# Designed miniproteins, single chains, continued (2): the designs that were tried, part 90

Each design is a single chain, and the fold is of that chain. pLDDT is the mean over its residues in the fold that is shown.

## One batch from the design tools (miniprotein)

Design m7127
Fold by ESMFold2-Fast:
Structure m7127 (fold): chain A 91 residues (1-91)
Amino acid sequence: SLEIEALELYIEYVEKLIEMSKYKEVNEEVKKIAETYSHLFEKIEELLEKSPKAREILEEIAKEAAKLGNNVEELEEAKRLLEKKLEELKK
């Protein structure tokens, strides 16, 4: 389903953000992560335009994770909530 595909891509997107957050200086590894991040973001936006349900799920998760603040803890919580929702959608 579009919802499952969107959540899987968004989990990858959040994983790349977490990876980037651990670097203090830009290097070749960070550049490769940033390239992957950009491609994932484009694919996610396309899926969210096609599935209002996927958009609703991501917005709810973002609101819940934001309670922890705009830092790596928020990203890790977002990933946890996304993985939980993905398992629920797979039944």
Scores: mean pLDDT 74

Design m7128
Fold by ESMFold2-Fast:
Structure m7128 (fold): chain A 71 residues (1-71)
Amino acid sequence: LQKQIEELRKQSEQYLKLSEEYRKQAEELAKKAAEDGSYVKEAMRELSDSVAYYVKSKQLESQAKKLEEQL
């Protein structure tokens, strides 16, 4: 049980890091889009990916917390 909690927390941290990386990429693309509108779609896609990874991270964190509360 403790090993499963640790694995879920580690995966949550990995997805959170991915979310932050995609968010930074989206910000840089948004800056480019201000000068060249062709980058708008790429910026929106990277932002969407960032949100998806954030949601996954929080779902894993929630699962780990529920298991921890049962100890």
Scores: mean pLDDT 83

Design m7129
Fold by ESMFold2-Fast:
Structure m7129 (fold): chain A 99 residues (1-99)
Amino acid sequence: MEERERKIEELKKRLEELEEEYLKTPDEEKKKKILEEIKKLIEELLELEESTAILGALADYYYEQGKLDEAIAYLEKALKLEPDNENIQKRLEFVKKLK
């Protein structure tokens, strides 16, 4: 259990670093490569733990790809885990309005 928790923390830190690199990168092709790395990392995290943060990150990935239905689905899953999470609620309403 503790080994798994440590792996989850390490992967979450890598995800934060990749998200920062994505925001700082003006090159579209490099952004696409970073986004693919983010997806792989989120999928690995999801195998270890299903959490609001991971589901929210996966929703963000699909939103950046223009896949609004998938983004909504993951935000709804996140909201089922934490129904009172105002950040997820606001993000879900925002994405639904774009549809």
Scores: mean pLDDT 78

Design m7130
Fold by ESMFold2-Fast:
Structure m7130 (fold): chain A 75 residues (1-75)
Amino acid sequence: SSDGLVTVGQAVDMFLNVLRLSREFILENLDKLPLSEKSKEALRRALEGDESALSEKISGKQVEEAARLLLRLSS
């Protein structure tokens, strides 16, 4: 992919620790994010404590777009 790939774990760390969003807020808005259904499921599992999901790969560009949307929704 031309966008570069990041792990689900890196996306979760960004949302929770960098952007300071709650797990509950991310989970309730997960279906609104500009991600594939597979990536949404991996994020849901990781946010619910499934460590096996943390190593899955997603587009860094899509994670950045999702972060912008989450920040807009939290305002």
Scores: mean pLDDT 85

Design m7131
Fold by ESMFold2-Fast:
Structure m7131 (fold): chain A 111 residues (1-111)
Amino acid sequence: SSKLDEIVEEVLEELEKKEKDPISLQAARFALQILKEYKLLGSLEKVIDLLEERFGDKKLTEELRKKAKSVKELIELLLEHYIKVLGLDEETKERVRKAVEEAIKLFEEKL
């Protein structure tokens, strides 16, 4: 737990130096939480179960169970849902996608 928590904090600190948009940073933090949980649980299905418990959106989690073949794809599907629900403009969408991609890259590099 502590080592993965340290990696998440280090990645967030690096992202905060380059990105100042709070929505993009919140999306990156959410992606890092999913990556951490996947590393701890070793199962996409168990990660999706935790998402169902947190958000109560069974329709969303049923789609995720059918479509997500990897933790990266799970994050990408959740990100697209998040973008749609919030009605983000094109500039914010690009910043959010960039922040999430960088978060995934940095997390993998620090494992």
Scores: mean pLDDT 87

Design m7132
Fold by ESMFold2-Fast:
Structure m7132 (fold): chain A 87 residues (1-87)
Amino acid sequence: MNEEELEKLREELKKLYEEAKRSDARGVLRLYAKAIVMMKKKKLASEISEEELEREVERVIREIIEAAREEYGLSEEEVEEAIKETV
């Protein structure tokens, strides 16, 4: 990635983190998932449509919940609360 593109991504992530602090748990989880998808897109240098982005965001949200449930024994509600506390 170009240094300028990396700096823009950092600024966008900072804004998302600040917005997430004011969102409900579902909104926070969605913003995290969106950031992950955006980072994957840049790493793979692949184009993604808005519809595909929304689908990937929903998939990442589900993967986060499932992983936390299996690894830490957390419920979906507890995962959302933990993400909110982290942001």
Scores: mean pLDDT 61

Design m7133
Fold by ESMFold2-Fast:
Structure m7133 (fold): chain A 61 residues (1-61)
Amino acid sequence: SMAEREALKKRLTKIIEEESGDKEFAESVAKQLVSQADRVSVEQLEEAARESGRGYKELQE
């Protein structure tokens, strides 16, 4: 549903923002990950979110 997709997007955005420290990056990546929600599990999306945020932060160091 739209409500479930919106809730997932907010959750992924928060994960990426906490890892990366960049809200705009987090919003952009979360949008891309949510577009794949029908093809992969929520656990895989959360894992991808953490990896994306971590990778971004390491690149900024």
Scores: mean pLDDT 83

Design m7134
Fold by ESMFold2-Fast:
Structure m7134 (fold): chain A 86 residues (1-86)
Amino acid sequence: MVPLSVLERLPREVLEEVIRLVEEGRYAEALEVLARALEPIDPRLALELGVAAGMIRILEGLDLPVPERLVELVRAVAERAREVLA
C-alpha cells in the first residue's frame, strides 16, 4: 500500500486528480498519474504502481475483468489521498 508519509510529499493538485480519476472509474490513469508524481520521491513504488496500471490497461484492452484486488488497491490509494487532504 502507498504510505501516507509518501503521499504527503506530493502536490495537492496531484492527489485531487488521482481521487477524481478513481471516482470516474479511470483506475489505470489514476495509477499512472500517481506513479509519475512519485518517480522522483520513491522510484520503486512508482514502478510498482506503473506495473499495476499497465496490467489494468492490458486487461481492459482484452475485454477481461479487472481483478477485485487491483480495484481495491486503487480505491485504497484514493482513500489515503483523501486522508492526506483532510
Scores: mean pLDDT 84

Design m7135
Fold by ESMFold2-Fast:
Order: sequence, then C-alpha cells, then structure tokens
Structure m7135 (fold): chain A 70 residues (1-70)
Amino acid sequence: KLEELIEIVKVIAERLKELGGFSEEEIEKFIREAKEYLEKNPNASSEEINKKLEEILEEIRKKHEEKLKK
C-alpha cells in the first residue's frame, strides 16, 4: 500500500538525519523524489521500489560528498 511505502521512506529519511551531515534540503529532496516515484508507479513491486529508492539515495549521497570536498 502507498501509505506503508511512504512510511518506509520516512524511516530512511530519519536514519539520514541520525547519521548527520545531510542538509534538510537534501533529505526533503529524497522524500520528494521517492514519493513522486511511488505516486507514478502504484503497482511497482517491492524489488523495483527498493532499487529505485537506493538509486535516489546514492545520487543524493554523491552530490553531498561533492559539497563536502569544497
């Protein structure tokens, strides 16, 4: 269900806050992109959703690391 998937996204976002270093803007971007994917793909499998969430998170992590190097 969409609500259950949104809850998982929130748990991941909370974990990112706990790890520290990520800005509020970066966390909001993760939540926004994940939510958009879920809304556009309501019939996506758990495997497809997990893979997409990992891709979004990896992109945000790479951009975050680029900012830290400057």
Scores: mean pLDDT 74

Design m7136
Fold by ESMFold2-Fast:
Structure m7136 (fold): chain A 90 residues (1-90)
Amino acid sequence: MSPLEKLLQKAKELAKEAIEALKKGDLKTAKEKLDELLQLIEQLPEEIQKEVKEVINEASDKAEEEGLSSVETLIKMLEALAKKLEELLK
């Protein structure tokens, strides 16, 4: 597995773990997973960072249109991110 594939896989796992923690109301675990995820995203190639940001922004805009809470918006953003990371791994 390439170094890039390892980073993408780890980011995907952290996003899923953060989503599960948020859904459980475990804000401490969610914060820890989000902090690790943000650090990993900063290590990704610029081209991949652009694609990730685009997907997150689209999910955020849609959540705003739907009137979702901040926690629900964050979950939607993380779900979109996890899906994009899965697509990049194929």
Scores: mean pLDDT 82

Design m7137
Fold by ESMFold2-Fast:
Structure m7137 (fold): chain A 113 residues (1-113)
Amino acid sequence: MLTIWQQKGKKFAQELEKVFKDSPLYEKYLKPDAKGRLFPNLPVLKDASDEELADYFRRLLQLGQAETETEKEILNLFLKNYHKLSNEVKSWIAMSLTFKDWMVGIIQGMKTV
């Protein structure tokens, strides 16, 4: 059985597709791979664990610490379109950015079919 946060991760992946599918940057940055991983085209994240992905998202999205031009593009794309996400998903993201274990759950849920 999926945990509550893994279930939220699955819904988050579905809503990312709905909100961002028409963006030319969706395929490059936000489209999950066949395993549901975000940013599958970033070399630094290719072999990242769920915990390393959680730390990356917390650094980039919660702290706004974009170190490369690609990370700045990702942060700006996400923030520009964040208002299009449902209030439910926004609350899950905000809470999971605060609590690493919840972000790990979100990431794991995104890997489910």
Scores: mean pLDDT 66

Design m7138
Fold by ESMFold2-Fast:
Structure m7138 (fold): chain A 82 residues (1-82)
Amino acid sequence: GAMSEAELDELLEELDRIVEEVKKKTDDPRAILSAGVSLGMGRIAYGVGRVTGDYEFAGRLLEKQLENAKRVLEDPSDYSAG
């Protein structure tokens, strides 16, 4: 698969958007923390991809963070139990 810089930018923008939607949907600090950690890790992955040119590796990490953020958006209580 070919991961471009533009696709990496789009993944980070989607992640940021999903995390903002989590904040609108729930005031649960655990759900917000989980989504926020995913965004932080996604930003690190983006930076590594930009510095190294390994967009494929960075894209895979961003996709995993996006999956977590989407899960929290669908069910904010998934990370509030315990």
Scores: mean pLDDT 81

Design m7139
Fold by ESMFold2-Fast:
Structure m7139 (fold): chain A 101 residues (1-101)
Amino acid sequence: DDDKILELIREKRYEEALELALERYPGLGKLDISPLAHYPTDTPENILARRLHSVLIQPKVVLEIDGEEVFKFVYRALRLLRMDGSVTLLKYFFPEYVVEV
């Protein structure tokens, strides 16, 4: 469930968090992250961060595959990763998905 993935993020176990996030929300794996991925040697943390941010750029992709619950997960995950700019964008465009972390 979402809480297991968020706990892995808190523990900085980003590779496992990414794997479970892609299993729980396969739409995250369908997002084009190439505009945000300039470095092939990016860490699992950076890959996770880019996929979460790409939900804000390509929301229909994840909405069609994963449904609305993905946005609540993304909000909580962006906050744990301290992606303040992405959090602000999500609050502005998708205020209905703002939930407690």
Scores: mean pLDDT 80

Design m7140
Fold by ESMFold2-Fast:
Structure m7140 (fold): chain A 81 residues (1-81)
Amino acid sequence: SRQQNIQQARNYLRSARRRLQQGDVDQAITQIRQAIDYLIQAQAPQSIIDDTIDAYDRLQQGDVDQAISDIDRAIQQIDSI
């Protein structure tokens, strides 16, 4: 269901954030990719999808702090719907 897909995306974003705090960048990238897939399947608001994609792009560039900020923004938006 849409609600289950949103909850899965939230769980992957939370896990990715924890992995980044532990220095596990490769695992965080994998989890963010899963979150993007679930958000698209859920037809989530474009702003949430965009913030999650921005986090992915920032990690590809090595900008961990900005990726965490983008993840936090996406989670906050999920928690507001």
Scores: mean pLDDT 91

Design m7141
Fold by ESMFold2-Fast:
Structure m7141 (fold): chain A 110 residues (1-110)
Amino acid sequence: MKEEIKKEVEKRRDELYAKLREFTGKTDMSREELIAEARRIVAELDAMLAAGVLPSKEQIERYRLARELLIEEKALKDGNFRKAAIDFTASNLRAIGLEIERELAEKRRK
């Protein structure tokens, strides 16, 4: 893969770490702790969806950030940037779909 792509992925990963620290309110979290938290966030939302529970907008946004972080970290570790691009696109489409369903559910409650 081109070095330019790797450098851009590293930049996006660092931005995702910063955003996830902001969402957790824990600015002193290590990278390993943030990766563990990202896996927890993804597992929690996947479990909610499997149970038929629609996540909140905040939970959907945390899921998006967590999933993107895990995709970028894996790509940097294994060099499979093509798979990362596919997984990133699929993750974003899923998050958009969940946001639409959440907005519709909120409108039905009012």
Scores: mean pLDDT 75

Design m7142
Fold by ESMFold2-Fast:
Structure m7142 (fold): chain A 64 residues (1-64)
Amino acid sequence: SLEEANRIIELMKEGKYKEAFYLAVELLDKDPLNPLAWTVLGLVLSKMSEEEKKKFWEEYRKKK
Protein backbone atom coordinates (compact mmCIF):
# COMPACT_ATOMS: atom_id res chain seq x y z
CA SER A 1 0.00 0.00 0.00
CA LEU A 2 0.98 3.67 -0.20
CA GLU A 3 1.18 3.80 3.61
CA GLU A 4 3.67 0.91 3.67
CA ALA A 5 5.75 2.55 0.93
CA ASN A 6 5.79 5.87 2.82
CA ARG A 7 6.93 4.07 5.99
CA ILE A 8 9.82 2.50 4.05
CA ILE A 9 10.82 5.93 2.69
CA GLU A 10 10.75 7.42 6.20
CA LEU A 11 13.04 4.65 7.47
CA MET A 12 15.45 5.39 4.61
CA LYS A 13 15.48 9.10 5.52
CA GLU A 14 16.42 8.07 9.07
CA GLY A 15 19.28 5.89 7.74
CA LYS A 16 17.53 2.69 8.86
CA TYR A 17 18.27 0.81 5.64
CA LYS A 18 18.09 -2.66 7.21
CA GLU A 19 14.55 -2.06 8.49
CA ALA A 20 13.57 -0.40 5.20
CA PHE A 21 14.97 -3.39 3.28
CA TYR A 22 12.98 -5.90 5.37
CA LEU A 23 9.72 -3.96 4.99
CA ALA A 24 10.25 -3.57 1.23
CA VAL A 25 10.78 -7.33 0.85
CA GLU A 26 7.72 -8.04 3.01
CA LEU A 27 5.65 -5.63 0.89
CA LEU A 28 6.74 -7.50 -2.26
CA ASP A 29 5.89 -10.84 -0.62
CA LYS A 30 2.36 -9.57 0.19
CA ASP A 31 1.76 -7.85 -3.17
CA PRO A 32 4.27 -8.92 -5.87
CA LEU A 33 2.11 -7.34 -8.61
CA ASN A 34 2.29 -3.87 -7.03
CA PRO A 35 4.75 -1.68 -9.02
CA LEU A 36 5.10 0.61 -5.98
CA ALA A 37 6.52 -2.32 -3.98
CA TRP A 38 9.20 -2.88 -6.63
CA THR A 39 9.93 0.87 -6.79
CA VAL A 40 10.57 1.25 -3.03
CA LEU A 41 12.72 -1.91 -2.97
CA GLY A 42 14.78 -0.43 -5.81
CA LEU A 43 15.17 2.83 -3.88
CA VAL A 44 16.31 0.97 -0.75
CA LEU A 45 18.82 -1.09 -2.74
CA SER A 46 20.18 2.09 -4.40
CA LYS A 47 21.08 3.47 -0.94
CA MET A 48 23.00 0.35 0.17
CA SER A 49 26.50 -0.93 -0.60
CA GLU A 50 27.01 -4.39 -2.12
CA GLU A 51 28.27 -5.62 1.28
CA GLU A 52 25.19 -4.23 3.05
CA LYS A 53 22.87 -5.88 0.50
CA LYS A 54 24.56 -9.27 1.04
CA LYS A 55 24.48 -8.88 4.83
CA PHE A 56 20.84 -7.80 5.06
CA TRP A 57 19.71 -10.50 2.60
CA GLU A 58 21.49 -13.19 4.64
CA GLU A 59 19.89 -11.87 7.86
CA TYR A 60 16.45 -11.75 6.25
CA ARG A 61 16.83 -15.30 4.91
CA LYS A 62 17.90 -16.53 8.36
CA LYS A 63 14.86 -14.90 10.05
CA LYS A 64 12.44 -16.71 7.72
Scores: mean pLDDT 76

Design m7143
Fold by ESMFold2-Fast:
Structure m7143 (fold): chain A 109 residues (1-109)
Amino acid sequence: SEAEKLLDQAEKYFKEGNFEKALSYLRKALDIDPDNEEIVRRVADLAIELVKKGYKEAVPLAVRSAIRLADLGKYDEAIKVAEELRELGFDKEANRVYIAVIIKKNLEK
């Protein structure tokens, strides 16, 4: 798919140390295919890897992809991203993900 090609480009730029381009391609992949669980998970994982490298500009995308995982019913995966954000010092952003999980779980009652 087009989203998979964009993810391949994001991974390439990440390995090359071009974090700005990596983040740009990740945003495009999520925008094209936000309902595909595998695409959303790969975006979340690589966004967190960018944050771990010190590229804090990836934090909003990590939050957005984690909330999208919650929207798709992938609560444990969304919580894992929130926990990684909290460990990296982004408590406010982690709380946004936790709130999204709580809201979605309550709507399933």
Scores: mean pLDDT 89

Design m7144
Fold by ESMFold2-Fast:
Structure m7144 (fold): chain A 86 residues (1-86)
Amino acid sequence: ALEELKKFILEQIPAVIKYLEENRENREEMLKEAEAALKKGEPAAAKVKEGKEILELMLEVHKIIIELLRNFDPEEAEKKLKELVE
C-alpha cells in the first residue's frame, strides 16, 4: 500500500516538472508580447505594465517550484515513508 503511494509520487514528479516548464514557457511568451506592446506605446499600456509585473512574479515562483522539484531527494522521501510504517 505505501510502496504504491511512493511509486505514484515519484512517477508524478517528472510530469509535474514538465507541466510547470511548459507553463513557464507560455508565460515567458506572454511577457515578451507585453514588453513589445509597451515599446510600441500601444493603448492600455498601464494595464499591460501591471500584467507584466504579475507575469514576472509568476515566473519567479515557477523557477522556485521547479528548482525544489528538481532537487527533490527520492531516497529521503523513501526513508520518511518507511518511518511511517515502522
Scores: mean pLDDT 66

Design m7145
Fold by ESMFold2-Fast:
Structure m7145 (fold): chain A 64 residues (1-64)
Amino acid sequence: PALSAEQEARNAAYQPLVKAVSAAVNAGDANTSVTVEVDGKTYTVSFGLDANGNPYVTGVTATT
């Protein structure tokens, strides 16, 4: 069974999201989203931090 485009976007964004959060925390900046491409479509994956400071996906939108 294939993943949905939304799930594929979440998976593709996870690694760059974790790296971006680490870089942003070290630089004192806040990053709230990562842009990824799945099946020729561009998606913006938004994230937040949980109570332990771990990033988690809050939403996925097609940005075109």
Scores: mean pLDDT 62

Design m7146
Fold by ESMFold2-Fast:
Structure m7146 (fold): chain A 74 residues (1-74)
Amino acid sequence: ELSAEEQAEKLLALAEAIINNPQVSPEDQIAKLNELLSYLRKQKELNPEDKAIYDKTIEKIKALIAEVEAKLAA
């Protein structure tokens, strides 16, 4: 059983691995990051006591999506 903090850290590490993987296209990176956001939003709804932890991770992943989108628009 993973705590909310451990789940959030693991998902953020996965998000960082996605954006740093040159074998994944920027479009696929954005798609995969949006899948992680959907999962985190669902976990937030199911575990409202951990809302602050999930909100923090959601904002970090949104920042990573914005970074990839900026590179794609170049």
Scores: mean pLDDT 83

Design m7147
Fold by ESMFold2-Fast:
Structure m7147 (fold): chain A 75 residues (1-75)
Amino acid sequence: SSLDELIEAVEAAVRWAESNPDVFSEEEIAALRELLERLKRARSLEEAIQLLRDFAAKHPSLRWLLERIIREAEE
């Protein structure tokens, strides 16, 4: 997968979270938006995957979603 595909996957995750405010808190949605902005500044797919792993470690409630995105990016 490319860096652009990974960014697109996170953009889709943000959009899905915004559409499901009963599942995601405003704080979780804000955190996902911050992650997306950091990913847009990443210089490589490897850097972006590491950012996702670090973010998942700091946000356990979002870990399941982020691990899915990482898995799809590594395929």
Scores: mean pLDDT 82

Design m7148
Fold by ESMFold2-Fast:
Structure m7148 (fold): chain A 87 residues (1-87)
Amino acid sequence: AEEYRRVAEEVRRLLGAEDTERVGDFRLRGSREQAEEAIRLALPHLTPAQQEQLAAMRASGAGLEDLALQAVGILEAQARRAEEAAA
């Protein structure tokens, strides 16, 4: 439960750190790399079926930010189910 929620929070934080206060190549590239890192951190905590779901979204043309947000949603749902099972 705690691990899924923590990873989801870290992924959201990486996405939220895409502050556009400074517009420039280095900032925009950092944003993309942060989304890639967020997906990379989330993948080990997803089931094979959930990883296939993300792969299907990518194949359908989903952007990295959309993939990262989907991973967060999956992790949050997993955290809730684990909490319910523990209660």
Scores: mean pLDDT 66

Design m7149
Fold by ESMFold2-Fast:
Structure m7149 (fold): chain A 75 residues (1-75)
Amino acid sequence: MRTFKITITHPDGLSVNVETKTFSSAEELAQYLTDNYGLPAEKAREIAEAAMKLKVGEELTFEYNGKTFTITLLS
């Protein structure tokens, strides 16, 4: 099980949402990204696989629908 901080920056650069979520697998994280943020299944899978390879304190950043997403591994 891994705990991630998901930071979403909106196109204005001023609106930021932060969420902390725990996932047991890349598949669970990919499904969450699809269900909650509307990411296409293939893109969600690629991002989830990359996120599961992060070390504690590392982050990955991607853009979708004009928003910037930063996923940080907390534990």
Scores: mean pLDDT 83

Design m7150
Fold by ESMFold2-Fast:
Structure m7150 (fold): chain A 86 residues (1-86)
Amino acid sequence: SSEEKIERVEEEVRRLIKETLERATEAVRARDRARFEKILADTDARLTALANTLSPEELAKVMERMRPLLEELQKRLGELARQLEA
């Protein structure tokens, strides 16, 4: 069903956010800018691929539910990027 599909995508997005933050933190600790940039690009590509599996209506529901987590991801990645430049 549409709701089961939405729930599966939400779970995958949550998993991706956690994985991205862990990998990005490791890249920053290693001071590896190239790895950090690759992680961001890979994450954007995976989020886009997930969005492409959804109808516009399903995507709107996922975006509404995931907005706080995606905003937190963006904030934390910004903080990590600043640490990498220091």
Scores: mean pLDDT 89

Design m7151
Fold by ESMFold2-Fast:
Structure m7151 (fold): chain A 77 residues (1-77)
Amino acid sequence: MGDLFIKAIEAAINKDEEKLKEYIEKISEILKVDPEKLVEMIRELEENYGLEAALEALEAQRRMREEGVPAPDAPAP
């Protein structure tokens, strides 16, 4: 799941509309969420953090899972 969302953000950064649609449709089908909602989520990430920062944060969270370190319930800085 996180992998598909990471790829969707990468496609958005690269301005690859074809790939972006492909990944959004796959995520939409899996999560049973409207594709427009997913596009809005990506836009919010761009507006609040920038797509590159959002991508880095998602990759870091995925690495933490692979390292077997559960994040405690801590507020963001």
Scores: mean pLDDT 70

Design m7152
Fold by ESMFold2-Fast:
Structure m7152 (fold): chain A 61 residues (1-61)
Amino acid sequence: SKDDIISEVTLELQKKLAELNREIKADAEKNGLSPEEYQERLKKRAFELAKEYWKKVDEKV
């Protein structure tokens, strides 16, 4: 059903967001990013993931 597809895609998004947060945090620590640079990168990547999420939902339902 549509709800099942949304649930599946939501779970995938949650896993990707957790992974992304870990990756950007590790990169920030390694490269000495400022809080502003860290926040900017995180926002940009999260926004791209949100776009992919809605595209997948639209394509599958």
Scores: mean pLDDT 77

Design m7153
Fold by ESMFold2-Fast:
Structure m7153 (fold): chain A 61 residues (1-61)
Amino acid sequence: MEMTAAQKAALAAMTEADLAELRERARAAAEGLGKVLDLDEATVERWAELLYELDLRYRDV
């Protein structure tokens, strides 16, 4: 039995919808930047991942 598992379950349950929204917003932002900067699709995908990771880290601050 791990208290961390319970905390992860609570975060997953409470933030799953929020994480989906953050990921969609991060992707939309990366796609917008990609169109403005004429980035290739692979670069846009990486930017979306980075933006999502940053939002994930700072969402609870």
Scores: mean pLDDT 66

Design m7154
Fold by ESMFold2-Fast:
Structure m7154 (fold): chain A 91 residues (1-91)
Amino acid sequence: SDLILELEIEEGMLLIVRGLARLLGGSDETFISILERIRRRIEAILREAGVLDLARADLDAAREALKRGDIEAAVDHLLRAIDRALAALRS
């Protein structure tokens, strides 16, 4: 489905952002801004898919990590949100 493909694209983007952040050795306002946009897109996709409630705790944890500038934790929480949604949508 289109929603599964959209989540797989966001997963790929998260892995690229994490790789670049690791290569550059720190948190950056640009990465935080990019991840906040990705978080909002994931939330919108999950709402459209009817599975937002399954990932709410992961999305909230990602938002708190972004407030702290913790890129690794933010990506980890967003990947968990996608994994929960994909498990539900593929069942």
Scores: mean pLDDT 87

Design m7155
Fold by ESMFold2-Fast:
Structure m7155 (fold): chain A 67 residues (1-67)
Amino acid sequence: SELEREIAKSMALIALAVGKATGGDKEALDEAIKLVVEGKFDEAIEILEKAGELETAEVVRKAKELM
C-alpha cells in the first residue's frame, strides 16, 4: 500500500540521516536521499554500496523489503 511505501521511505531516510551525522560520504548519501524520496531504492542501494556505505545500504535494503 502507499502507507507501507511511506513507512519504508521514512526508515531509509532516518538511516541516511544517521550516515551523514556519523561522518559518511555526504555526496553519496545526499544522492541516495534523493533516490529514496523518488522511490528508487535499488538505485540508492547501488550508489551506497559503490561508495562503501555498506551498513547504510543494508538498512535501505531492509526498508525496501517492508514494501
Scores: mean pLDDT 85

Design m7156
Fold by ESMFold2-Fast:
Structure m7156 (fold): chain A 56 residues (1-56)
Amino acid sequence: SDDQRRQMLQRSVDDLQRRVDQVRQNQQRGVVPQSVADQVISGLRDVIRRLQDRLN
């Protein structure tokens, strides 16, 4: 059903948003260079945007 698909997409978005936060925290702690963190976060945000477009 559309509801099940929407729930799965929303969980994927939530998981990716938590990963963005984790990457930024790792960058702030000096675990990851800013350039690497920015590239990873940019890619994650592109995926989030595509999933959000499918939710609309």
Scores: mean pLDDT 86

Design m7157
Fold by ESMFold2-Fast:
Structure m7157 (fold): chain A 69 residues (1-69)
Amino acid sequence: SEEEAFEKILEIAKKYGVSDKTIEQLKLAYENGASLEAVAVAAAMAIKRANPDKYLEVKKEIQKILKEA
């Protein structure tokens, strides 16, 4: 489901060092009508800032979650 995909994306963001404040902002964006794809892009960009060396790996992982949603 899209809700399960959303929760998985947030857990990945937390795992790769995205701040609690940014996680809250992602939750609010989704609750206010942002698409799952838009939230995934925002999460990936936050991860790129926190862990640039892991960005390509994380982008692939997020794309897999979106495909399974």
Scores: mean pLDDT 84

Design m7158
Fold by ESMFold2-Fast:
Structure m7158 (fold): chain A 71 residues (1-71)
Amino acid sequence: GATPEELVAQGEELLKLGGQYFKQGNYKEALEAYQQAEEIFGKVLGENHTYTLLARSEREKAQEKLGIPVP
């Protein structure tokens, strides 16, 4: 299976990809990338980690652009 370091690198790449989609107005694809990054960081680093909170914030911003309620 993937190491914690490999999973963190995957999450970082997903944050970058999500940012690129967001800048292009591809909010659905940005949301999917940010959701995957949030899940990876939350499982590997914990819910209170800076990377997890960053991914969550970006995911919520993408949801707002799509008119999806943020809890």
Scores: mean pLDDT 86

Design m7159
Fold by ESMFold2-Fast:
Structure m7159 (fold): chain A 76 residues (1-76)
Amino acid sequence: MSPDLEEMRAEAEALVAEAERLAAAGRLTEAQAAEYEARLERYLELARRSAPQPLIDWLEAALERLRAIAAEAAAA
């Protein structure tokens, strides 16, 4: 895995973890959730151009997890 792809994965992991922390604290806004979702979608678009399939699959799962976190935060 290239250093750039490893950095992208680390940034995506940090972003999902931050969304989880904010949601747990009752501080995840709809605007922040939308911005985090858009950021993960950009990473996934970049990954689809050159990344190995396991990283693409992981980013797709991360995006689904973020959407679930945002939906649950909005409902609670």
Scores: mean pLDDT 81

Design m7160
Fold by ESMFold2-Fast:
Structure m7160 (fold): chain A 56 residues (1-56)
Amino acid sequence: DLDEIDLKIIKLLQENPLLSSAEIGKRVGLSQSTVEYRIKKMREEGKIPALGNKIS
């Protein structure tokens, strides 16, 4: 279901859930908007496992 870039994004967010989409983009070689789109899509599809449900 997830490609290699999606898995890298998930790993980065698990290491630091406060990373901005711009910072993630720098680390994975994507634009901020592409990272935001991928994260939003993964959240909507329920494909992001345990990314920090403890944010509240």
Scores: mean pLDDT 71

Design m7161
Fold by ESMFold2-Fast:
Structure m7161 (fold): chain A 80 residues (1-80)
Amino acid sequence: MMEEVKKKIDELVDKMEEYVAKAEEDPEKAEEYREKVERLSKELIDLASTKSKDPTLYSAAAIRAVGALTDMELALRRNE
């Protein structure tokens, strides 16, 4: 159901953002956290496509995943 899927998506995004914040605190471990964020983004997209079978939820998950990955890339650049 759409509301339950959205709630789970938000929970996964919160975890991704937590790892981005940790990468900003510990730049030396940013690459390790990036791998975690990338894995979570794939799980997020799979959850949306599998549970809903609604392309709009899949698209929303992809947008959120791209946002978190972008923030992680910025954190990695600051570590240079």
Scores: mean pLDDT 73

